# Ledger of designs, part 40: designed miniproteins, single chains, continued (4)

Each design is a single chain, and the fold is of that chain. pLDDT is the mean over its residues in the fold that is shown.

## One batch from the design tools (miniprotein)

Design m13459
Fold by ESMFold2-Fast:
Structure m13459 (fold): chain A 88 residues (1-88)
Amino acid sequence: MTRSQKILEYSAKASFYGDEAARLILEELKDEPALARKLASQLLNSTFDPEQTRKVAEQLRELGLEEATKKAEEAAEYAKKAQEIIAE
């Protein structure tokens, strides 16, 4: 697998887990739609920023959204892996 293929694969996984976390936020916070939209938008806009994605994950953990938190943390880790390869 080439360097470019690894970057594309990790970037795709970061986007996938970010989208899954956003979907879970919208489902779990359906009774608070303004908060749900705000957090989902922050997460999707931060897909390739591991630091920002982790900050959103911290907010999700404080709200008790366990599944959304796990998916957001996976998104952050894959974004970090892509950045580490780019930095080589």
Scores: mean pLDDT 82

Design m13460
Fold by ESMFold2-Fast:
Structure m13460 (fold): chain A 64 residues (1-64)
Amino acid sequence: SAELRKRADELYKQGEELYKQEKYWEAAKKFNQAHVLYREAGDMEKAKEAFDKSVEAYKKNLAK
């Protein structure tokens, strides 16, 4: 739905802002929340993008 996509976009943006602050664990959680909502909305391309960003952020958190 359009509402789910809008909420996912907001969560994805929050993840990007946290990632820029090097708050990688918080960023990973926001990207994962966006991933779930994009999947529920049927936006598989954005869901994969959010999932990949969540994994990237999680890996950066482990490397610190």
Scores: mean pLDDT 88

Design m13461
Fold by ESMFold2-Fast:
Structure m13461 (fold): chain A 56 residues (1-56)
Amino acid sequence: SEKAEKARNLLEEAKRLFEQGKWDEASQVAKEALKILIENYGEEEAERMFEELGLP
């Protein structure tokens, strides 16, 4: 879905921000992505997606 694509793009953006040391910005973007993933896939699936990307 369009929302799933948005969440994936936000997770990739969060990963880039973490790699740049921009922790506050990365956390905000990751939180937005997590909310979309939980609403569309549920908590368990959202957690798996975060683990696959190596996000904290």
Scores: mean pLDDT 75

Design m13462
Fold by ESMFold2-Fast:
Structure m13462 (fold): chain A 62 residues (1-62)
Amino acid sequence: LETIKRIFEEVLGVSPVKEDDNFFLLGGDHIKAKEIVRLLRERGIDVTVQDIINNPTPRSLS
């Protein structure tokens, strides 16, 4: 959960990101979703862009 929150903060340029904050309401788009997927996979969290679309909060992605 904390890793996902920090990656959202880094990619979206907003802080703090809370566990129920919606990625798209924070200004996320398809390009930023791809960047989040890349960074999460580097940390061993296997997610897809579709997972972010369907589960757009740090809590729902964890």
Scores: mean pLDDT 79

Design m13463
Fold by ESMFold2-Fast:
Structure m13463 (fold): chain A 64 residues (1-64)
Amino acid sequence: EVEELIEKLSDSDPEVRTEAARRLGEIGDPRAIEPLKEALAREVRSGDPAVVAALLRALERILS
């Protein structure tokens, strides 16, 4: 469910955040756009580069 995946974007485990971003991108639900953008802002400051890449890919998928 989209809401559960959005919640997982804030998980303590980078692998969980990466998987959540990937699945949100696959689903393509526009409800995820703002949560993904907020997650990207957090990850760029002090997060994992792999999570940043997954978030960017998800946003590109949804916005295309």
Scores: mean pLDDT 83

Design m13465
Fold by ESMFold2-Fast:
Parts: structure tokens; sequence; C-alpha cells
Structure m13465 (fold): chain A 74 residues (1-74)
């Protein structure tokens, strides 16, 4: 379901931010990953609150990808 996709994306984004901190990535990479993880969680929360699960899932997936890319660049 779109809700499950949004939850999976939020989990991936949070995990990417956690790894950035644990691996000692640059402060800029950590900030970028944390901001992206926050956006993924916000997208999930808005989707749950409004019922816009498809839009929430797409936004969360984009944010998760951004968090993962921030870790790779750091």
Amino acid sequence: SDLERAEEAAERAVEAARRAVEEGASPEAVLAAEVSAGLALLSLGVGKATGAYEEGAKAAEKAAKAAEEAVKEG
C-alpha cells in the first residue's frame, strides 16, 4: 500500500541519517541526511493526517533517496 511505501521510505531515510552520524560523515552530509530524514517523516505524517497516502509515499521516497545520496557524497 502507499502507506507501507511511505513508512518504508521514512525508515530508509532515518537509517541513512543514523549511518551518516555513526560513520563520522562531514557535518554538511550529516545535516543534509538529517533534513532529508525529517522531510520523509513529515511526508509520512502529512499523508496519515490528510489521507493523501500516494502523495505522501512519493514525497517520502524522494526524501529517502536524498538522504541516501547525502551519505554517499559525505
Scores: mean pLDDT 79

Design m13467
Fold by ESMFold2-Fast:
Structure m13467 (fold): chain A 78 residues (1-78)
Amino acid sequence: SLQYNLVARVEGDEETVRRTAEEMRRAALGTPGVLDATAFVSGDTVGLGLVAEDEEAARAAARAVAGVPGVTSVELLP
């Protein structure tokens, strides 16, 4: 398994961003090939640290996260 990082922009107030971050973490963890997911919140930016089997699983997690309501952008970091 390999470590990957996602960075996302989330709309809403502080409480909404925290709730959205947890939904993003669950969406990533629910993706086949993702073994662990941890969320970090800083303002309107949410970082997700992922442990995944491969880059395909990490990219699938990024797509799942992009589908969470309130998420405006998602980037899988190199």
Scores: mean pLDDT 87

Design m13468
Fold by ESMFold2-Fast:
Structure m13468 (fold): chain A 62 residues (1-62)
Amino acid sequence: MRYLAVAGKDYEAKTPEELSLKKGDKVLILERLSETLYRAKSLVTGEEGLVPGSVLEKAGAA
C-alpha cells in the first residue's frame, strides 16, 4: 500500500530504525506493519524508517 501522508506533529526518532519528522513534512507510506506502526519514506530527507501512526495525518485522500 502506498499513499501520501503529512506529519501532524514533530517526531524525533528514538532508534536508528525510526524516522524523524517535522510537523508538515510529507511522507510516502510504504507499508503498514501494525495498528500503530508504519514504514514510511520522508519526501523531505529521502530517509526511510518506522513511524508511529499517531503522528501522521492523511494528505492525499482521494
Scores: mean pLDDT 76

Design m13469
Fold by ESMFold2-Fast:
Structure m13469 (fold): chain A 80 residues (1-80)
Amino acid sequence: SEELLKLLEEASKYAEEGGDAFNAGKYKEAIEKYKKAKELAEKAIKMLEEEGKEELAEQLRKELEAIEKGIKAAEEKLAE
């Protein structure tokens, strides 16, 4: 669906912005961007599951795991 494609594009954009912020030492901004990417990815996973697209849903769950690791890494940087 067009809605699903937009969610995937926005999730990708926020994940990239999160990575850019992390590399620039802007860890608080990185967390905010990664959390937005996570929210959009979770919505896309739900839509894929509802459409029976289990292989694509599983692939996106692995990408979500990478986003969650990014959040933890940025939080660890803020903690020292």
Scores: mean pLDDT 88

Design m13470
Fold by ESMFold2-Fast:
Structure m13470 (fold): chain A 77 residues (1-77)
Amino acid sequence: EAEELLKKGEEAFKQGNYKEAGDYYMRAGNVYLLEGKPEEAAQAFRKAAEAYRKSGDTVKHDLAERAAQAAEEIAKA
């Protein structure tokens, strides 16, 4: 599930649909956290942050950045 969401995000990103890409990457990160994979979750949230930055959505960009930081801390625990 998480890898399928990442792939959908990558496809949307390649098409220039950055907001949609960010939404898929956020979903992938959340699924990775549920699977106990915080390192992969952090990477997905970082991809979401970049996608939201390209879409101009500063609120979602900040949310994704915070999610990435939280996942990175969980990964190091």
Scores: mean pLDDT 87

Design m13471
Fold by ESMFold2-Fast:
Structure m13471 (fold): chain A 90 residues (1-90)
Amino acid sequence: SREEAAERVRRLAEEAAKVLEGSHPDIAQGIRRVGEEAAEALRRGDRSKAAVYLTAMGILVTAAYIEGAPEEEVKRAQELVREASRLLDA
């Protein structure tokens, strides 16, 4: 259902934010924000808008990498974002 997909996206975004929170709290806040926006777009049935926000989430994880976030944190956050993006293909 749309609600189940939205809740999964929100939870994956929260997990990604928590991974980066210790080293990059501002980026973690950005991930939470775009995750909430992606979840809301999915609840409304707007898959295109959800895809835009999930792309923005990937860009935020890349920004953390450029700013020197630990490699293990970046890899974990990237995997969580990829899981969220795959929910759009179902």
Scores: mean pLDDT 88

Design m13472
Fold by ESMFold2-Fast:
Structure m13472 (fold): chain A 56 residues (1-56)
Amino acid sequence: MEELVDEAIENIKKYGASDEAVEALAERFGLDPETVKKLIEEGKYDELRELARKAL
C-alpha cells in the first residue's frame, strides 16, 4: 500500500503536477484535490504521503 502512494507521488514529480494527475491521486486515495494541489505547490510531499496513508 505504501508503494502505491510513493509511486503516485513520484509520477507527479516526474511528469509534473497536472490537474489530471492531482485529480487522479485525490480520487484514488479519497483526498480533496485542492488539498493535494496545495501540498504539491508547497513541496510538502511527506505530508501528502501521510494523508494518503491515513485515507487508505
Scores: mean pLDDT 73

Design m13473
Fold by ESMFold2-Fast:
Structure m13473 (fold): chain A 83 residues (1-83)
Amino acid sequence: SAEEEVKKIEEVSKLALEDLKKAGELVKKGEISEEDLDKGVENALGMFDKLIKEAKSEEAKKKAEEAKKKLKELYEEIKKELE
């Protein structure tokens, strides 16, 4: 159902945002590079682009677009903190 597809996207989005926050902390500690962070974000954005393209409902498509936007906004905040 559309509701099940939306829930799956919300779960994936939550995990992606949590992973990005953790990656930002690892960069601050010098445990991974900014290049590793950038590649991780590129991979996550590609995943959301695929979810947008493959969405079977308008509700799921909008949720995937919202998730991509939130990920980009968090990435920009983390990059500012690293400057």
Scores: mean pLDDT 87

Design m13474
Fold by ESMFold2-Fast:
Structure m13474 (fold): chain A 73 residues (1-73)
Amino acid sequence: LTEEQKKLIDEIVEKAREEMDRAMAAGLSLEQAAIRATKVALDMMDKYNLTDEQRSLVFRRLRELLEEARAAA
């Protein structure tokens, strides 16, 4: 991956995390917040026409984010 592609993946994951935090702050459950975060990531991946490899990296990082949030609960 190029540095620009890595930064794009980081941006998508960060936007998903921001949406998850926003949803939880609004009183939604972790499960509902995770659904919203995943939707944001899917929309961004479609907008930027990510390759299957890049999409796999985003999903792996989202899984790590969700596991971290679940462990903290």
Scores: mean pLDDT 82

Design m13475
Fold by ESMFold2-Fast:
Structure m13475 (fold): chain A 75 residues (1-75)
Amino acid sequence: SAIGKKYVEEGYRYVEKGMEALKKGDGEEAMRYGMEAVRFGLKAMDAGDITGGTGAALAGIGVATEAELRYGVKA
């Protein structure tokens, strides 16, 4: 689905922003971006891109988990 593909692309943009926030020590921003990546991954799955949506959601969870473990921030 073209819509699902756009949601996957948006999800991975949030993953990149979350990784940059982690690199800068911005745990709150990293958590926010990781959770947004999860949201777009789930939207992609709902739009029929199960593989891409799952990948984006898992990457977002990774960013959010890293923010929680390094900086003690919560979702």
Scores: mean pLDDT 88

Design m13476
Fold by ESMFold2-Fast:
Structure m13476 (fold): chain A 64 residues (1-64)
Amino acid sequence: SREEAIRRFREYVEELKKQVEEGKLTKEEAIQQIADFARRLLEEGQLSPEEARRLVVEAAREIM
């Protein structure tokens, strides 16, 4: 469902944030992976373009 897609996206963002904090991943790499995951969810029809855009912007703000 759309709600499950959003939950999976947020769980993924939190995992990547932890990896950045632990020095295992750069902020740039994390943002790229977040954008790629959102694009996949959009392509699978699980998110609208507007929702995908908002989620990526919010996640990038949290990491930067």
Scores: mean pLDDT 87

Design m13477
Fold by ESMFold2-Fast:
Structure m13477 (fold): chain A 91 residues (1-91)
Amino acid sequence: DEAERYLKLGNEYEKKGDFEKAIEWYRKAIELDPDSEVAAQAMVNLAKVYEKLGDFEKAAEVYREAADRFSSGPLKAAGVAFRELAKLIEK
């Protein structure tokens, strides 16, 4: 679907080192279907890009938002993982 296409575009730009474009496409993937597995993957990739840029505050914010968004339902395990990642980044 289109959210998966946006996630793949973000991955391609990240692989090329174009982190600004990677962030743009990951954000589009998240906004198109924010409660999906694709959005969960896009959020972890977005946070990793912020980590690579040294922007740990933005990385932590993305992980916290993901933890809150996936706190229940079929992706609850992902939400727990995001919460732990946010704690690690805050150190």
Scores: mean pLDDT 79

Design m13478
Fold by ESMFold2-Fast:
Structure m13478 (fold): chain A 109 residues (1-109)
Amino acid sequence: MKVKLKVTVTYADLKDDGTLDFSKPEVKEFPETIVDSGETVKYEFEVPRDAAAVVKVEAENARVHLGVIGDKDATLIDTRVEELPGKSVATAVVKAKPAKITAYATPFL
């Protein structure tokens, strides 16, 4: 069964209280992909500065698993999955000094 995936990465500075500063976000959108349930799609990106990156994966009419792998300068802060009417949204927040990140998205029914 085919699932539509939409993936975005939002770069944000961390505030002193540990929350994300979305006042000047930089957004990277990946092309929408249609894949079979159970197939994994790989998304590669870089965090070029000391910042947080929010990886958001939306799966239409399916659940989604999100895995994130970073180099030694990346730290996973938070992960969340929300099941909404007609879609699931998985998010991961990674804090990085300049770092390369790979996100893996697997939709399933």
Scores: mean pLDDT 79

Design m13479
Fold by ESMFold2-Fast:
Formats: structure tokens, sequence, C-alpha cells
Structure m13479 (fold): chain A 60 residues (1-60)
């Protein structure tokens, strides 16, 4: 589920679920053709370095 994906990303990235949700919301606004679940799956498949960069950029 989307909630489980958000929880996994938060744990792997060492950030709050709120931070992850804000990042996914911002990334979806930048990529309107993608669903929030697809963006969450992409974040989980990224390297730790790429994931951190996307979350920090999107949550700023």
Amino acid sequence: SYEELVDEIAKKAGVSKETVEKAIDALQEANPGATKEEIAKALLEMSPEQRKAFIEAASS
C-alpha cells in the first residue's frame, strides 16, 4: 500500500513520514503523469544518495 511505501522510505532515509509525503507531493506536481505510488516505488528503488537528494530538494 502507499502508506507502507511511505513508511519504508522514511525508515531508509532517516526522515519523518511527513517529510516523505511532502517530497512525494512536490515530485508528483513536477511529474503530473506519475501516481504517488509510482513515485514512492521509484524512491525505494533509488540509491541512498539519489533518494536523499530528491527528498531534500523536494522538501525544501
Scores: mean pLDDT 82

Design m13480
Fold by ESMFold2-Fast:
Structure m13480 (fold): chain A 100 residues (1-100)
Amino acid sequence: SAEKKARFEVEVCLGLADIARAIADITGDAEFAADKVAELGKKALIYAGKLKCPEVVEEAYRRFVELARELAERYGDEEAAARAIAKIEEGYKEALALAA
């Protein structure tokens, strides 16, 4: 089903974002982790929107915003996290338009 495909892409993108966080833990590059969370979040959101799954768009938005906030707490880089959240919000708006 379209919903299963959308949910699978969200889980894949979240897994890749967790790998980016693990790389940042080794390198100290918080901006890299924040940028990857934003990139992967937008990808998952747009994919769910194209599949006309607004409920998956809402869930993905919530989960990626939470992940970006956790990066701020973990690395202390609130500006990088805020930029990531702004990019995720842009993807969310595009995804909602696609799902309409």
Scores: mean pLDDT 87

Design m13481
Fold by ESMFold2-Fast:
Structure m13481 (fold): chain A 62 residues (1-62)
Amino acid sequence: MEKAEEAMRKGEEYFKEGKYDEAVEAYLEAARLYREAGDEESALEAEINAGLARIKKAVSKL
């Protein structure tokens, strides 16, 4: 669990810095780690955050 939470925090930090590609990678790593731990709900939250980071990147280029 702690590793997944750390990856989630890294994603949030990258997102705040405008590093959306790195944020997506960190959130997807968090989702993978949460699934390995059997926490499907937190894995889905991480995937949603990765999706939001992708949208933010796309909008920022328009």
Scores: mean pLDDT 83

Design m13482
Fold by ESMFold2-Fast:
Structure m13482 (fold): chain A 56 residues (1-56)
Amino acid sequence: SALTEAMIAEALAVAAEKGREAALRHLEQLVRQLSTQLPLEELVAAGREAVARIEA
């Protein structure tokens, strides 16, 4: 979805500017915020994708 794509893009931008630890912390905040808007399965899949791309 557009929300999960935006979440991944934002987490990657934080990783580029502030590093891996800051990006993972920011991703946790984004997942919490989106938990009221998206199914858990979609959030888990997008979160895993974001972590994999941050760690690449």
Scores: mean pLDDT 82

Design m13483
Fold by ESMFold2-Fast:
Structure m13483 (fold): chain A 89 residues (1-89)
Amino acid sequence: AWEEALALLKAAFEAYKAGDGEKAVALLEEARPAALAAAEEEAAALGLDAEAVRRVTDLVLEAYIAYAQGDFERAAALLAEALALAEAA
């Protein structure tokens, strides 16, 4: 459910703001399956391409994880891929 994913994502954002990148990464990884499932369900309910929305969501989450790990080059590459897929959908 979105409520579970949202709670974990909020916790990850607070950890990131506190400078705890390791905790932010752990919370993002914990949120990932719930966030992907919720994005796919919401996209299907809206008549969107659920697989495309799931793929874009996954790339954005991977980018945030890379950013929290300090891998800005990987984060930028993943965000560029997510943007290209979103624009193609």
Scores: mean pLDDT 78

Design m13484
Fold by ESMFold2-Fast:
Order: structure tokens, then sequence, then C-alpha cells
Structure m13484 (fold): chain A 78 residues (1-78)
């Protein structure tokens, strides 16, 4: 009955904030939150890693190269 523990809830929240910032076109804020997520996440944070991978692909598909690059750098740092 235990809920699935989020290993780094703060990292997941940082990724959510990065997505919102990117969606509003605030690439500098998105990059800041992605760097924060990388600092807070561990290699075991599969949900955060998956969210970053999805953000990288979707941002690149939209032509948002700055957010895609920041997400890739965050993944490399974890």
Amino acid sequence: KQPIPVASPEALEAVRKAIRAADSGNFEEAKKYLEQAAELATPEDSVVILALAVLRVTSRNKGDEETAKAAEEALDKI
C-alpha cells in the first residue's frame, strides 16, 4: 500500500517549473530550473530522467534548441 516514493520530489518539481518556463519562452529560467533538477536528482530518479529525456525531444521538435540543450546537459550531469 505504500505509494511509490519519489526519490527527489524537489528535482521533479524543478523539471515541472522548467517545462512551464520553456512553454512561456523564458529559456533562461528554463535553463536555471533544469540545472537545479540536475543538482537535486540522482541516477536512481528514473521519473526525473525520463521527464528530462522527453523534454529534450519535444523541445527539439518545436525548434526550442536552448531548452533541448539544457535538458541534455542536465541528463549528462545526472
Scores: mean pLDDT 75

Design m13485
Fold by ESMFold2-Fast:
Structure m13485 (fold): chain A 67 residues (1-67)
Amino acid sequence: MREELQREVDRGVAEIAAAVELTAARKNPTEEVIEEAIERLRRLGERFPEAREYIEEAIRELEELRK
């Protein structure tokens, strides 16, 4: 299979995971939920650098949810 296709699949999966974390935190925006989501996203970005920009934006949005 094409290496580029595998990279795009990995990116898509990571971006979907980041969107799920952000959506879940928005539904229940407690400090604990937000902090756990940020930690999971940081680990995700380390594993999938192709999705890093999207993940970093999601982390920023999560930090904005902390009021």
Scores: mean pLDDT 79

Design m13486
Fold by ESMFold2-Fast:
Order: structure tokens, then C-alpha cells, then sequence
Structure m13486 (fold): chain A 72 residues (1-72)
């Protein structure tokens, strides 16, 4: 459900702003399970990986987000 994925993405953003990168990663991953084409969730996953120090996974997630934005 895209609506559920959007809500999880909003929660992931709130977790990132609160400094909880682990929770943000889990919420973004759950959003992508429901809607793997959600560019916002891929951006949030990228930011969560960067906050956790996983730069390579952050770059992969960012690339996916950009590919999806180009299709919009």
C-alpha cells in the first residue's frame, strides 16, 4: 500500500531529525517493502546509512532514488 509506505517514510524522516538513524533505516526499509518505487523512502534510507557511517550503501540508495525521480 503506497499510503502506508508514505506514512512510514514520514516516520523515518522524523526519526532522522530526532537523531535515531537506526530507527530511520528500519522505517525506510519497511516503506520500501510496501512500495519499492518510493523515491522519498530511498532518499531517507540513503541519509540513514550516511548517519550510520555506511557510505557505500548510502550511495547505492541515493542512486536508486535519483533513477526513480527521473521516471516521474
Amino acid sequence: NREKALELSREALRALRAGDAEKAKELAEKALELDPENASAWYLLSEAYRALGDEKKAEEALKKAKELEEKA
Scores: mean pLDDT 83

Design m13487
Fold by ESMFold2-Fast:
Structure m13487 (fold): chain A 61 residues (1-61)
Amino acid sequence: SADEYMKQGSEYYARGDYEKAIAAYEKAARIYKTYGDPKNPQEVAKYIAAKLNIIGVELDK
């Protein structure tokens, strides 16, 4: 589900739907943070990627 929100965020971002992109990435970030293991670098990287994508969208607004 989190990976699905990341894909939705990227799709919205590509279409210029910035607010929908941010909302999708925020949902992904919350799931990665809640269920991710902080000792697993791959799970931490997914959370960071979601947060970084939000920053990228905000800069393009």
Scores: mean pLDDT 82

Design m13488
Fold by ESMFold2-Fast:
Structure m13488 (fold): chain A 70 residues (1-70)
Amino acid sequence: LAEGARRAGEENAEVARRLGQDEVGERLRELGERAAEALEDDTPEGRERAGRLLEEMARLRNELQDAAAA
């Protein structure tokens, strides 16, 4: 699960970079890493934080996909 969050952040960052949005890519990677850290914390609070971080990453990813479709 933690490795999945990191992987998602890295893959989304690569897509953003290919679209010339390096700053968005770095933010996506950071969100993935922070979500992974929260999951590794092994606490209910950590899991809640990870969920919110992954939702933010999904929102940025949707905006990135909309830009790519244009």
Scores: mean pLDDT 77

Design m13489
Fold by ESMFold2-Fast:
Structure m13489 (fold): chain A 57 residues (1-57)
Amino acid sequence: LTDEQIAALAEALGVSPEAVRKAVELIREGKTIDEIVAETGLTPEQVETLRDLVEAV
């Protein structure tokens, strides 16, 4: 994901770009949804959406 894609996703989810970037990094490290939620403050559904997008590219 590019910085522009991260910014667009942050606006769509109503969260900070930093939270999206951190979630994407944790997804790539193979962290669990629960761990990513705890570290970023995103909802489980938001994390699942980001994971699907990361895996699709």
Scores: mean pLDDT 81

Design m13490
Fold by ESMFold2-Fast:
Structure m13490 (fold): chain A 69 residues (1-69)
Amino acid sequence: SPREKAIELLRELKKEVTDPEVISLLDQAIEAIRAGDREKAREILSKIATKVPQELLPKLREIFELLSQ
């Protein structure tokens, strides 16, 4: 499902980052998606987008699109 794919992409992204704050935000986004709180998940992803390198932004965009389905 789009939701399950979004969680898997977030787990992959977590392996690519070293910033503990970003790792915490990624875990919070996963839990928000599992709880069905798409609004909270999108807010957390927006915060992550301000803290990650530009090369990771396409993966974040894919996650946003999956949460819109």
Scores: mean pLDDT 85

Design m13491
Fold by ESMFold2-Fast:
Structure m13491 (fold): chain A 99 residues (1-99)
Amino acid sequence: SLAETLRKLAEKVDELAQRHADNPELQAYLQKTAESLRKAADAVEQGNYEEALKYVEEAIDNLSKAERLSTDLEDRIDISVLRIGAATIAEVLKEKLEK
């Protein structure tokens, strides 16, 4: 389900945040991302796709900030993949709102 996909994405973001305990600013943006994705999942379960989209867009913004703070190429790739995943979910939510 869409809510399960959002929660799995949040889990992946949490795992990445744990790897960056030595970079508090980067970790904070990743933690904010995971929280927004969980709020989006809750909104999806309630049928509130408009609110879910808002939280996913907030997650994308925080991932973009995390990506800019990452100096390691591998970490930048990992964050970029998560951001693309969130953007794909945002497109699915937009399609649900147009129906």
Scores: mean pLDDT 88

Design m13492
Fold by ESMFold2-Fast:
Structure m13492 (fold): chain A 63 residues (1-63)
Amino acid sequence: MEEELEKLKRSAELGRDIVRLFVNGMLERLGREPLADSDTDEQLVAAMDEIAAEIERWLRESR
């Protein structure tokens, strides 16, 4: 009986897909290469950090 674990896995997979879609959309807007389907969660986190740094740069310049 692992229904709860299965639900958590599905929710995590959907969450990852949503985050990846958002990250790839932001990377495209920043003129960067999108992530591949085979990329690791670590590469996804690294891309998120790059996006955050670029947003911080934009906020500093728009003062």
Scores: mean pLDDT 71

Design m13493
Fold by ESMFold2-Fast:
Structure m13493 (fold): chain A 72 residues (1-72)
Amino acid sequence: SEAEELYKAGLELMKRGDYETAAEAFIKAGELLKESNPEKAAEAYKNAAEAYEKIGDFKKAEEARKKAEELE
C-alpha cells in the first residue's frame, strides 16, 4: 500500500540522514493509516517526531507526538 511504501521510505531516509524528507514520509504514512490502523499510524507519527528532533524542529516534533497520543 501507499502507506507501507511511505513508512519504508521514511526508514530508508532516516538511515541516509535525510531527516526532513523522512519526517514528511512518516507524517503522510500516519495520515493514511489513522482510520484503518491507528496503532501503526501512532508509530509513524513517533518516527516523524524523532526525525524532526534530529533536525532541531522541536515544535513539529511535539506536534507529531501529540498526533500519536491522540490515537490511543
Scores: mean pLDDT 88

Design m13494
Fold by ESMFold2-Fast:
Structure m13494 (fold): chain A 92 residues (1-92)
Amino acid sequence: MSAEELIKEARDLLFNQGDYEKAVELAEKAYKLAEGTDPRLQGEAFLLAMEAYYKLGDVNKAKEYAEKAIRYFEEAGDTELVERAKLLLNKL
């Protein structure tokens, strides 16, 4: 399964199924698979893990993953995703 396919499945688990623990697992697989090749996909995976940890009540991990997402979106040069990740971090 590609990083993009894992992100799509994690997103479905998070937003449609409410399976937050499995969403974290697939998001973590996705960012490892995207490591060194696609910083934007790593950032997207970290944002999904952030939201899943927030739903699980782990605010400290949610903040950590939001900060990682910001860093990878900055590396990707995606200013819009950087601003989105910062807004989400500020709400945690």
Scores: mean pLDDT 84

Design m13495
Fold by ESMFold2-Fast:
Structure m13495 (fold): chain A 45 residues (1-45)
Amino acid sequence: MFSEEIAKLAEKDPEKAAELARKYYDEMVRNGEKITKENIEKIKK
C-alpha cells in the first residue's frame, strides 16, 4: 500500500510525504474523474 511508504517518509520529511500523497491522489482522480471515490479507495489498497 502506498500509504506505508508515505508514512515511513513522513518520519523524515513530512512535507515531502504530504506532497507525494497529494500527487498520488490527484493523479488517480485526474485519470479516473468519472470513477467513484469507492473505486479510488480500492486502488489505494
Scores: mean pLDDT 66

